# Ledger of designs, part 88: designed miniproteins, single chains, continued (3)

Each design is a single chain, and the fold is of that chain. pLDDT is the mean over its residues in the fold that is shown.

## One batch from the design tools (miniprotein)

Design m11054
Fold by ESMFold2-Fast:
Structure m11054 (fold): chain A 89 residues (1-89)
Amino acid sequence: DRRRLEELERQRRREEELRRFVSRLVSYALIGIGATQSPNPEIQALGQQILAAVQQAIAADRQGKMAEAEAYIAQAGALVDQLNALEAA
C-alpha cells in the first residue's frame, strides 16, 4: 500500500531529524560545560555562551519554533568553532 509506505517514510525522516537535533544539542552542551571549567577566561566565556545558545534552542523547540531552534543550534556551532580556533592558537 503506497499510503502506508509514505507514512512510514515520513515517520523515519522525523525520527532521523530529531536524533540529529538531539545529538548536536548534547554534543554542544558537553563542549560548553567543558569550556566553563577552563582557567582561560575567554574559553570560559565562550563555554557560557554555548550553553546559553543550547538552552535557547531547547526553549524554542519546546515552543514549536523550529526555525529559531535551528538558528540557536547554528549559533552554538559557530561558538564551538570560535572555541576550537582559540584553543589552537
Scores: mean pLDDT 83

Design m11055
Fold by ESMFold2-Fast:
Structure m11055 (fold): chain A 82 residues (1-82)
Amino acid sequence: MSPEELREKAVELAREAKEVASKYLKQGDIEAAEKAAEPLIKETEKLAEELKKVGSEEEIKELHKELGELQLELKKVYEEAE
């Protein structure tokens, strides 16, 4: 897998985690949201670690920026649900 493919896949999984968590949080089920998002978040972190080994510093920075934005959005969704 190329560095670009690793970055794209990691971002896609992070977005999927946010969508799945948001669906359960709309139902008020915080535990189901966390359980559904956890494996997707773990896979995203694993892909980010792989990118550190084969990617350029620029690609690593771009991934961290995109993942950071998605994590911030996910935190806001959880905070709203309390």
Scores: mean pLDDT 76

Design m11056
Fold by ESMFold2-Fast:
Structure m11056 (fold): chain A 75 residues (1-75)
Amino acid sequence: MEVYIAIVVSPEADVEALIAEIKARFPDVTEIKVSYLADGRKVILVKVKSPEAADELIAFLKTRPEVLEVRRIEL
């Protein structure tokens, strides 16, 4: 079962560095998309292969000060 994780980060967040760290730590990440909110906050949408991989990624993201919100979306 595929899972999407939506990550809202601060406007000053280094999205490229965060994406690089996610890819290095989580090989089950298959797709990453970045978009920008009207207020300058950035949204990173990540697709992972399994619910277990999603749980591990969410736990990691919650340790990051630049991460404002994390949402899990199951399809």
Scores: mean pLDDT 81

Design m11057
Fold by ESMFold2-Fast:
Structure m11057 (fold): chain A 79 residues (1-79)
Amino acid sequence: GLEEGVFKPLEEYKKKVEELLKDKDPSKIPEKIKFAEELEKKGEEILKTVPSPEGKKFGEELLKLSKELKEELEKELKE
């Protein structure tokens, strides 16, 4: 469907964030930062290009996931 073709399931992004947070290898920190930045960029792009309520919700949720991942990474870096 259009939702499947235009938007990847939000659950897939949530699962990837959960997997990255579960991985406690410090060598993976740059990969985690890159993924958080990719989520932020994609969320911003969706909010700018997709005028639908579903697009807005999806973009806002991606930005939220990016923020949550960045906050956890900052916490790991301060410890």
Scores: mean pLDDT 73

Design m11058
Fold by ESMFold2-Fast:
Structure m11058 (fold): chain A 130 residues (1-130)
Amino acid sequence: MSEAEKRAKEIVEGVEELVREDPEAALKLLKTFLEILEEKLPDYEGLRKKGLISEEQYDKLLELIEKLKEAIENKDLEAALESFKEILDLHVDLIENSPEDSPVYKLELGILDFFESEVQRILRELEEKR
């Protein structure tokens, strides 16, 4: 298992714990993840135009973000979690298939770092309430 795959798995496990312990906190976290992904869409469009990611990869990212957004708007945590898992799989694929010093690799690591920090922050807040 790659380091990126391991990190993605730990992020998923943290979100799954939040879904079980505090569904409202999990929904808020997934909204925060959606917001950062939408904020980074111009960066992904730039990478697509430079040929650093494929049209298919970009299109898939857009479709998964739309599915996540719809699931969140409908408060469907199961659908939101499934879409988020698929987004993380795409992020892992982009990391594994990109040179370490590439703009793609740097963008994707920044997104994983953000997801990890937010999961850990909310899990700590829940532990303090125990």
Scores: mean pLDDT 86

Design m11059
Fold by ESMFold2-Fast:
Structure m11059 (fold): chain A 99 residues (1-99)
Amino acid sequence: MKIETEPLSLDELEKRAEELAKSKNPDVRKVAQLTLEIVRAVKAGDKETARKYADELAKHLESLGLTDYANAVKRAADSGNYVEAARIGLAAATILEKK
């Protein structure tokens, strides 16, 4: 499956993740909440917390059958690119919301 991410700033990522965290779909809410925690950790300069939530996001995406998204988050986290991990999380939440 081809993963498309929007080149959003941290502020735009935070705003969209906050909106999706209000979704009626519990899976969308959880993915959006984990994405939001990654964005907040990055803004705080807390790489340990960003890694923790990126790992939790990847595990949750895998549990939902979104294996390609889970692997993409893991690769981004392994490279220390938590902004990319958050963009992938937002893309996954957006796909789940349209289901």
Scores: mean pLDDT 85

Design m11060
Fold by ESMFold2-Fast:
Structure m11060 (fold): chain A 95 residues (1-95)
Amino acid sequence: KIKELVEELRKLQREFGDAFNAGDYDKALSLLDKTIELIREAQKVIPEKKEELEKIQSQLEELRTQFANATSENEKKLLGSQMLRLISEASILLS
């Protein structure tokens, strides 16, 4: 179960990065929502990491809100970079 969660998170991280770099922000946000859901499920499976995963979840939810309000490409790029970093941190916590 944990190995499957790590593999799915790494897949979502790659797909998010690809969509974001292609400028497909609707697809990137959809993949982010799936990533947040996966992190929420991971909190139930790995209670030892619950507090750390909950913090990452909250930060991703905040960045998603900021991204929805971003009007410039530079702001979107910075927020997307921060999202990718947090997804990577979640992947490392689970591996």
Scores: mean pLDDT 85

Design m11061
Fold by ESMFold2-Fast:
Structure m11061 (fold): chain A 85 residues (1-85)
Amino acid sequence: MATIIITTSGDGEAMIADYLTLADFGYVEVKVLGKDTVEVTTKGNAKDTIDDLLTQEDLGNVEVKVIGDDTVEVTTQKTPRSVGG
């Protein structure tokens, strides 16, 4: 099992909803620690879930720090993109 602690500086409710959708797949557990922080526990191979989160980092909206092979810290900043004029 792996533990992933996810914190957002933007819309926490939207971020939590996204991770709860992943929990609906039945292979992860999500515990809401606060309005902007969740703890995600994976079952079995942790690398698949970590790789999914790294994919989100590649999209430019999250920061991922792998602390160990079973523990990862993720920081998201889901803010509306400012468009000029």
Scores: mean pLDDT 68

Design m11062
Fold by ESMFold2-Fast:
Structure m11062 (fold): chain A 65 residues (1-65)
Amino acid sequence: SKEELLEKVQLIIDLAINEDKEILDEIKEIADNEDLTLEEFIEKALELIKERNPELYEKVLKELK
């Protein structure tokens, strides 16, 4: 549902704020792409986090259960 996707987006942003503020700038650049759906945004953000901060990626996956 859209509500579940928005909850996942908020979780990703909250974890990035707490664990890696530098990655937020790159997540913002992904979000500025108006052509992306919420699902595509989540996939791109997770790919970026996995590349830049693998430890944060594992934390995000655990919380997205």
Scores: mean pLDDT 78

Design m11063
Fold by ESMFold2-Fast:
Structure m11063 (fold): chain A 97 residues (1-97)
Amino acid sequence: MMVRVRVFAALETTASGRRRSLLVVILLDENNNVVEVFISEGEAVNGKIVSKSEWKTKDLKEALKLLEERREEARRLGWPAHVAALDAAIEELKSLE
């Protein structure tokens, strides 16, 4: 089965030197149907990304709700790079409706 991958990622550096990571992976089949949406939020530590929270769904509506909830949290935390990546992922999924 041919799978297409869309990746949206962001890294925020705090004033204390902490690096907050975001990864959104959208897997699509050859007809642009959602196979899976994976979201990971974490921190870059000692040259690697340590995942702290992960979400996974195969439902387009559930994925949109989850991405919108994470976008509002990123706005609250003042992480503009995460907001931009989440906006891009939301627009990609909305284009498939």
Scores: mean pLDDT 83

Design m11064
Fold by ESMFold2-Fast:
Structure m11064 (fold): chain A 67 residues (1-67)
Amino acid sequence: SALEEALRRAIEALERGDAEAAERHMAQASVLGSEAVRKELSKAGRALRRGDYEAAIRHLERALELL
């Protein structure tokens, strides 16, 4: 699905240190996702703002598990 692809692209961006690309993919996922997915995206965004890429990736992986 487009949501699954957006979440996967966000994780890949963070793995290469590309926060700007990750934020674009997370924004797309936020439009497509359920309330539960959006909560995990919000947590990922907060982790990303404090520079915690590993925590951001874990929240995005949790969002994928909700699909």
Scores: mean pLDDT 89

Design m11065
Fold by ESMFold2-Fast:
Structure m11065 (fold): chain A 77 residues (1-77)
Amino acid sequence: SELSELFRRIQEIASKGRTPANVREIIGLLDEIKALLQERIEQKRVSDPKEAARLERMLAEVDRLKAEYEAELKELG
């Protein structure tokens, strides 16, 4: 799936080291994941509320992870 491919790319970039350029690229990929999750949540909200709730929990984890990388980027200068 697109989500799995984006997470795989994040893992590859993270494995190469935590430079400002790499952290910015990871944040960009997390924004792409967030957009895809938001779209899928909206599509599932009425037809499959249980799946929508699962995706909303995943979105919360992505938001948390993004905040951590943004804080790291600020510390890296």
Scores: mean pLDDT 87

Design m11066
Fold by ESMFold2-Fast:
Structure m11066 (fold): chain A 64 residues (1-64)
Amino acid sequence: KAPSLYEIIRDNFLAGKNYSIEAINELFTQTENSLDKLRPVVEAMEAQNLKHNVENVRALVAQM
């Protein structure tokens, strides 16, 4: 099975790469506001000490 968008974002963060807000917004649309599906992405962002991006992801989910 092809990797999902959230798996791609997670793996990119674990590899030390940043992903765009546009890609994160697309992930939210794809996951239909599912926090459980976004949990690995949030955890990967926290592990990279990307607090601002984690807060942005949480805020975007809350708005959808």
Scores: mean pLDDT 54

Design m11067
Fold by ESMFold2-Fast:
Parts: sequence; structure tokens; C-alpha cells
Structure m11067 (fold): chain A 60 residues (1-60)
Amino acid sequence: AAAARAQAIKYLQLGVKAFQEGNLEEAEKYFQLAIDYAKAAGDDGLQAVAQQNLQKVQAS
């Protein structure tokens, strides 16, 4: 559980960085990984944040 949450946060941070750099494909992949790990951790808040960021990438 703790390891899955740490991975979710890591991939969320990588996704945000990729999005800021204009790497939309990388950002999408990282946010999807963040969603998967947040689900594994049972962290609804992290899952929601990652999903919101994924939607922003897809709308770009």
C-alpha cells in the first residue's frame, strides 16, 4: 500500500514535468501510471488528481 502510493506520487510528478515541457505523450503515460498506482493504493484523492491532469493533457 505505502509503496503503491509512493509510485503514484512519483509518476504524478513526472507527468506534471512532462506536461510543462510539452511532452504530451509522456505526460499521458505517466498520469495513467499514477492512476493505476493510486487505485492499487486505494487513494481516491491521488486517483482524482491524476485523472484531472490526464484530462488536461488530452484537452491540449
Scores: mean pLDDT 85

Design m11068
Fold by ESMFold2-Fast:
Structure m11068 (fold): chain A 96 residues (1-96)
Amino acid sequence: MAQRLAEEGGRLAMKGGVLSAKGSTGEGLNKGIAGALQGIGAVAQVKFKPENAAEAGEDARSGGLNAIDAKGSKEGIELGKKGAELGELGARLGRA
C-alpha cells in the first residue's frame, strides 16, 4: 500500500511540475522542473527499491510542494496538492 501511494504521488508531482514549469519563468520554472524531477525520482525508487517506499513518499511530497510553489498553472497546483498528500501518506505508511 505504501508503495502504491508513493508511486501515484510521484506521478502526480511529475505531471504537476511539468504543467507548472510550462506556465512559469525564472524561479517558478526552476521550482516546476525540481518538482517534476522529484516526482520521477519517487516513481523510480518504488520500481527499483520498493522497500524505500517511505523515502519515495517524501520525494513525492517535496515534488508536489515544488509544483505548487511554481504557481505556473491551476492544474499544476491541483496535481501538486494531490501528489504531496499521497506522498505524505505513502511516507507515513512506509515508516510503519
Scores: mean pLDDT 83

Design m11069
Fold by ESMFold2-Fast:
Structure m11069 (fold): chain A 77 residues (1-77)
Amino acid sequence: MDKILELLKKAQEAIVKAWRAMREGDLATARKYLEETRRILEEAIAEAEAAGSSDVAALRRQLATVDGMIATVDELL
């Protein structure tokens, strides 16, 4: 549980940096932080599945949102 919360905090920090970069027009930096967020969420899902957590579905929805953001940034690059 504590490991998942720590990963979610790191994902939140990375997504905030991605949004800041997008607002500044730095799409390359935005993509880098979205990729970091994706990796952190994948690790959080693995930890949640190992722990039998009910949060797996919510984490997968969050990952799908990040994947959509990466696709949008890639279309703009």
Scores: mean pLDDT 83

Design m11070
Fold by ESMFold2-Fast:
Structure m11070 (fold): chain A 100 residues (1-100)
Amino acid sequence: AEEERRRRDIRLDYLGLKFELVDLKMQHRDLPEEKLRRIARELIDGEVFMLKKRGYPDEEVERIRAELERDFETLLKDSPENLQKKKAELQAEIDRLRAE
């Protein structure tokens, strides 16, 4: 129960960050890409800090950082239609996990 709740909470935090990264690009299309990258790095750094605080190994945390950074670079090049779809899919997964 407690371990399952912890895993769900970590997954929810991760999905929430992905949602915030998609929303950042969608809400702030007029911002320079370098400014968007800076904001994304701050959000990713916060997640990395929390994962390390929760006792995740540095190797796993740095892999997650690299994945989030690569995902964000893909988002910067994505169409508004694809971003809207990704946001909806992330919200649906978050809602499903919260209902469990």
Scores: mean pLDDT 81

Design m11071
Fold by ESMFold2-Fast:
Structure m11071 (fold): chain A 95 residues (1-95)
Amino acid sequence: NTTGPVTLSGVIEEDIYIDEVNGDLTLEAGVEIKKSLIIRKLTGGTVTVSPDFKGTVRIRDLNVVIMPDGSIFGSLTTSTTYTADELKAAYVDPS
């Protein structure tokens, strides 16, 4: 299944699996993902990450892990928007 644009906010306590995001992925300020968000494929959109993001987002098709710990998000002070190519350059899935 293909999901359109996705915006995440608040506290997410469950594992979320999205087969395809066909549009923008937005992680709003203060969003907390207590387990994991796994996206198999990101198509045509951007990823916007806001300050105070907590948790892990994996984008399998790009071989990318977005997380504040150990990534460029560790010192994020403003919302930052990434293209798929920018994510590939900045993040690597360690597993």
Scores: mean pLDDT 68

Design m11072
Fold by ESMFold2-Fast:
Structure m11072 (fold): chain A 73 residues (1-73)
Amino acid sequence: SSSRENAKNLFSAGTNLIRADQNPGDQEAIDKALEEISKTDEGDKERITEALKKGVKEAATLALDLGTSYFLG
């Protein structure tokens, strides 16, 4: 996959994680975030999955930061 496609998947994951953080009972937002995380590159997937163990907001911030890095760099 291209770095652009990875960035797109990271932004989608981060956006759905933000929605889940703002709406703690929204299982659909969590499910969509997990699906998008599964589409990211292996290293990014591992890092975001570890961040999820610490919290949804922390994972969201990491996913958006990684997506921005790929998009701009």
Scores: mean pLDDT 83

Design m11073
Fold by ESMFold2-Fast:
Structure m11073 (fold): chain A 78 residues (1-78)
Amino acid sequence: KKKEKEEELKKLIDEVIKFIDLLRNGELLPKEKEEEIREKRERITELVEEGFTDLYEELAKLAAKARELGVSISEVKK
């Protein structure tokens, strides 16, 4: 159970990072993709709070980074 959730969490983090890199490269993302980033960030937070033994520390750091970058993206949109 935990192993599958850790793999899912890792994939979610990778996808969020990918979207952030696209925005930094000057790519214009559709509104739907921006909403996906927000939802994935929330899901990452939930999984991190459950506390996984193998990846918890690293995943928590990445989740915090995604949260900060998510705020910056929202400011650009506004």
Scores: mean pLDDT 61

Design m11074
Fold by ESMFold2-Fast:
Structure m11074 (fold): chain A 102 residues (1-102)
Amino acid sequence: ELEELLRQIEELREAAINGDQAARQEVSALLQKIAALGGEGRALALLLGTDIEIEAALKAGIITEEEAARLREEARRLAEILLAARDEAEVLEAGDALAAAR
């Protein structure tokens, strides 16, 4: 599932960056589906969505390359937090299962 969603986003990416509203709406729906897959999906959706918006804003001249770099770094940090939160929950579930097995 994830690989197919990523492929569809990649096919629409350039059109969405260029301001195609239909492509942007489809990308938004695909990102929501990726986010619904859980922790890694939420992190990937954040990174992909942010990168598309940043490239669109750069192409439109709304932001500078320096601003784009700062926004990409912030998105990466948020994605790392989402992934770490997922791993914490997984560790807790494993501990509960081990206790139940005694």
Scores: mean pLDDT 76

Design m11075
Fold by ESMFold2-Fast:
Order: structure tokens, then sequence, then C-alpha cells
Structure m11075 (fold): chain A 100 residues (1-100)
């Protein structure tokens, strides 16, 4: 289904961001990874949005809304690599549960 395909692409984007964060040495590099991930997830949602039912759109918008707030807080607080990794791992787990 389009919802399952969206979910897989979002999880893949998160996994790629986690790998990049593991190599990040500065707060600036952490912020760059988080911004790129946020932009990538928005592109994925825009691609799939026309294929989703209104109920699926609402579910995804709630999940991604929480994600964007978490990312914005991490960027504003200049979170460490380890804090950003914990945030992405937590969101990945919660997102996987929501998409079941």
Amino acid sequence: SPLEELGKEVLRAIDEAIKKLQEAKTVEQVIEVLRELSDKIEEIYKKYRPKLTPEEQLLVEIALGVFHVMIAVAITMRSSRDEALRLLELFKKEFEEMMK
C-alpha cells in the first residue's frame, strides 16, 4: 500500500541519518544531518500524500508533526550526537509501532 511504502522510505531515511550521526564530530554536523533528514521526510510525505486516504494523511501528519517538533528542539538546544541518536532511535521505534 502507499502508506506501507511511505513508512519504509521514512524508516530508510532515519537509518541513513543514524549512520551519518555516528560519523558526526561537531554540533554543526549533527544539526546538518537533522535538517537534511527533516527535509527528506517532507519530500517523502509530499510524494505519497496524494495516494493516501484522509485518515492515513492525518495519521502521518500527526507522526511527522511530533518528529518535526523533536528535531526543532534538538537543533535549538544544540543537542549532542548521542542525544540526537537517542531521539532518532526513539522516533524510529514509535513510528514503526504507529505504522503497524
Scores: mean pLDDT 87

Design m11076
Fold by ESMFold2-Fast:
Structure m11076 (fold): chain A 82 residues (1-82)
Amino acid sequence: MSAAEALAKLEEQAKYGAETSKDIKVTTERRGDTLTITVENPAEGERGVLELTADGDRVRLRAEGELKGERASASAVVPASS
């Protein structure tokens, strides 16, 4: 599959998760080749932002999170075709 197709499938999964979750708030935003997923778990004091960008046959991943005042970040590039 293409990176754009992979992002479309991830967007659908994130929207489904948002619809079915009471304890976790999930918000999705698609801007062209970029999908942003924001996840909040207020009970745990946790918030994360996941940014996925389609780049041909690759997906660029950037994640930023905060848990009780601690910050974490991660980045990766993964193949979309397998």
Scores: mean pLDDT 73

Design m11077
Fold by ESMFold2-Fast:
Structure m11077 (fold): chain A 59 residues (1-59)
Amino acid sequence: SLMEESGKTAAELARKWGDFDLAKKLEEAIKNKDVDKMMELLREVGLKMKERLNVAPEP
């Protein structure tokens, strides 16, 4: 599913940032198939991406 793939990508990004807590929460949301929780966490990752893109260029 697209949601599961998006969640895995977001968790991988969080790990690269060193935010292992956020990555763990995303992985748990994927395992539980909790769409609402995953959407909330994906929004949080998106906001953090915007902040980091001010320092590193987007591919």
Scores: mean pLDDT 75

Design m11078
Fold by ESMFold2-Fast:
Structure m11078 (fold): chain A 87 residues (1-87)
Amino acid sequence: LLPPVPEEKRAAAVRATIRHVSSKLVLGGILASADPEQLDQFVRDFAEAGAEELKELFANTPKSYRDRFLAKLSPEQRALLEAALAA
C-alpha cells in the first residue's frame, strides 16, 4: 500500500522507475491493474516527467502494452500525453 505522494515527487519517482526499471513487465502490470484514478495520475506523472522520459518509456514498452494503455485513456488524457510527447 503506497502512501499519498505530491505530484512533483511522484513525477520524480516515475522518472526513477523508468531509469531503474526499463521493465515492460512493470508497466504492463500497472496497466492491467490500473483503475481510472490511477490512469489519470499516471498520465499526469508522465506529462510532468517530460517528453524525454515518456519517449524512453514508450520505446522500452512493447507495442501491445502501449496500445492497451492508450486504449484505456480518455480523449483528454491522450491529448495531455501527446502534448507532453511534443514538448
Scores: mean pLDDT 63

Design m11079
Fold by ESMFold2-Fast:
Structure m11079 (fold): chain A 83 residues (1-83)
Amino acid sequence: GGLVESVLKQNGLDLSDPRLQAGIERVQQLYDNGEMTYSEVVSLAMKVRDAIEKVKKDNPNADLNSPEFKKKLEDAALKVLGV
């Protein structure tokens, strides 16, 4: 839910991407249905953050506003979200 969405938004990812929306909605549904605990949502949000930070660290000279770099950040987040 909102914690994963906050991490994505804080890192400049496009939340209008249907794949990111699907990932956010899935986490919210799992939490609302009691299939995921709040601690597990926090853990997932931290894994998303770590994946994004790793891409930034591995690409220190990248233009942070380039479409190519934004796509790398989105792809890293999507891989963690399982979509």
Scores: mean pLDDT 79

Design m11080
Fold by ESMFold2-Fast:
Structure m11080 (fold): chain A 99 residues (1-99)
Amino acid sequence: SMMKELEEKREKLMKLIREKYGKLIKSGEDTEEAYEKLLEEFLEALSEITNVPLEELRKKAEELKEKGLNLPAIISVLLAELGLVSEEEKKEIEEGLKR
C-alpha cells in the first residue's frame, strides 16, 4: 500500500530528525554549519518521500529562515505544508526538538 509506505517513510524520517537533532543538542556543537548540514539532510529525505524537487524545498526553507524561524520551526512548517503532520503533531515536533 502506498499509504503504508508513506507512513513508514515518515516515521523513519521523524526518528532520524529526533536522533540527529538530539545528538547535536547534547554535544553542545550547535554551530551554524551543523544546523545547515542537518537541514540539508532533512530536505533531501523530504524530497525523496514527497517527490517535491529538492530545489523547491531549499527555497522554502531559505524563505522561512529569512523570516527568523529556527531549525525546529522550519522542519515543522515544511512537514505540515506537505501534509505529513497535523497542526497538533507540528507543535509536538517543535517541542520535542527543544532543549
Scores: mean pLDDT 72

Design m11081
Fold by ESMFold2-Fast:
Structure m11081 (fold): chain A 80 residues (1-80)
Amino acid sequence: MDDLQRLRDVVVRTMREEGASDETVDNVRSTITLGQQQGLSPQQVIEAVQSVADTIPDPHDREAALRAVRRGRELAEELS
C-alpha cells in the first residue's frame, strides 16, 4: 500500500469522525494529493496539512484538522 495513501486515509477518516465539513476535508485531501505529486515525504506532507489546519476559520473544523494532524504525524513517523 502507498504510504501517502495510508496517511491520506487516516487523516480524512479522523476529520470525518470529528465532524469536519466536507469542504474542509476536501481542502486537506487536496493538500495531501499535491504533496504526493511534488514527491514530498510523509513528514513534509503532514507539516503542509498542519499549515492549512492553522488557517481554518471555523474553530470546530480547525480542531478536527489539528487532531487529524496529530494522528497523521504519528503515522508519518512510523513510515519514516
Scores: mean pLDDT 82

Design m11082
Fold by ESMFold2-Fast:
Structure m11082 (fold): chain A 70 residues (1-70)
Amino acid sequence: MELEEVKKRVEENVKAVAEAAANKADTSQLGELLSKISETIRDLLKVNAPTELVLRAEEAFAAAMATARA
């Protein structure tokens, strides 16, 4: 698995979280997004990605969780 592919997925997840927050996504949509972010974090760890990318994905997960609670 290429590091560039997983890095691109992190950026897509960050954008998806911002879009979900702006569009007031329902709990089901947020659940799917959280699942995708979790898979992305696992892939980042599998390819020994830089800590900065892992933290970026974890921040996206935290933001999605915050949106689900709002």
Scores: mean pLDDT 79

Design m11083
Fold by ESMFold2-Fast:
Structure m11083 (fold): chain A 74 residues (1-74)
Amino acid sequence: MPEIVLASKEHALNTLRGLRDLAEREELDPATRAAILAVIDEAEKRVQAATSLEEVQAVYEETLRRIREIAAAG
C-alpha cells in the first residue's frame, strides 16, 4: 500500500473529509457505511488531538487499514 506523507493537520483533515464523502456516496449496506464513517469520525478527533505530524501520519495509516478491513469483511 502506498505511503502518503501528510504535510499538516489540515492536510490530514481534508484527506479524511474526502474519504468520508466517498463513503457517503457509495451504495454500501447501512452497517458497513456506518462503521466506515465512525472510523473516520474517530480519526478526525485523533488528528485534532495529535501533537506531531508523526502522530497524524500514524492515525491516517491506521484509519486506512481499518476501512480496508471493514470493506473486506462486508
Scores: mean pLDDT 76

Design m11084
Fold by ESMFold2-Fast:
Structure m11084 (fold): chain A 65 residues (1-65)
Amino acid sequence: MLGLHLVTALKDTTGVGSPPLVLKKGETIEAEVLAIHEDGFVELRLVSTGRVVRLSLDDVELKPV
């Protein structure tokens, strides 16, 4: 599902981007889901910064807004 989501870290994780996004377990951010890749990664645009990052679907929970 694409579009605006609440993204909650299930564990301490780092999203691939420039700069990298560091999330602590239980931390929640707002992001637009741009793509869900077949390799288990989600591509997100952060609402706060407009920055694009990639996170593992194993590391985060996505809740539609």
Scores: mean pLDDT 81

Design m11085
Fold by ESMFold2-Fast:
Structure m11085 (fold): chain A 86 residues (1-86)
Amino acid sequence: ALEEELTDALAEAIARLLREAGAEEAAELLLEMVAAQRAGDEVKAAELAARAAEVLAEHLTPELLERLREVYAEMEARAQAALAEA
């Protein structure tokens, strides 16, 4: 439950950042990948991940990479805080 909620929140945060950077297709592929993983469709998830990575590679700048690290660190801190309050 909590892990699923945090995974969804992280995916949505990264997708929002990707859309802001102009990588909307990568954002949509990321969200579809997470949905496929949740459904247990490992083949579809792998195909979507590969396509998302290919699209992301064209938009990956040092600035976007730093923003992605910030979002990941924020979500990890949120996960740790939630576990400490449980």
Scores: mean pLDDT 74

Design m11086
Fold by ESMFold2-Fast:
Structure m11086 (fold): chain A 68 residues (1-68)
Amino acid sequence: MEEARRILEEEQARQREIAAELGLPPSEAPSLDEETRKLAREIGEKLRRIGDAFDEGLKTGKPPPPIK
């Protein structure tokens, strides 16, 4: 039980860092709800698109595609 809680806290810390990078305030006491996991996945997907566009811009010199 203690280890599971430690892993959870580590993931929450990671999510806070990602939220800070996105300019989002850290969620007030995020739970392990499906909604939280779904939101984290969407944020991860957006981050992936941003990273991919940035990496492609560096390699091809083309402007990144619009991300919404």
Scores: mean pLDDT 64

Design m11087
Fold by ESMFold2-Fast:
Structure m11087 (fold): chain A 100 residues (1-100)
Amino acid sequence: MEMTVEEAKKYEEKGKEYEKRGDLYSAIYYYTTAGDIYYGSGDYEKAAESYLKAAKLQLSLGHNLGAGDHYYRAAMALEKNGKLEEAKKLKEKSEELYKK
């Protein structure tokens, strides 16, 4: 099944709407799903952006392990996009969060 960039954009919009409503758990879900669809479609730049939004929301909730997971996913997307040093920094941030 081919996941499209248009479908990922729709999930990003849902993420923004839930974030505006203060439903951060739903926002995290929609941003994460958008990231997964972008990653599967080969849009690694948008995948990293969506995962970073989810990570920041998880940090605002005190969810260090969940934030670490999403920083790591963003790092994997950046590696696919050739941004190796940026990916390394996000992996280091992820590992720091897992220690907390």
Scores: mean pLDDT 86

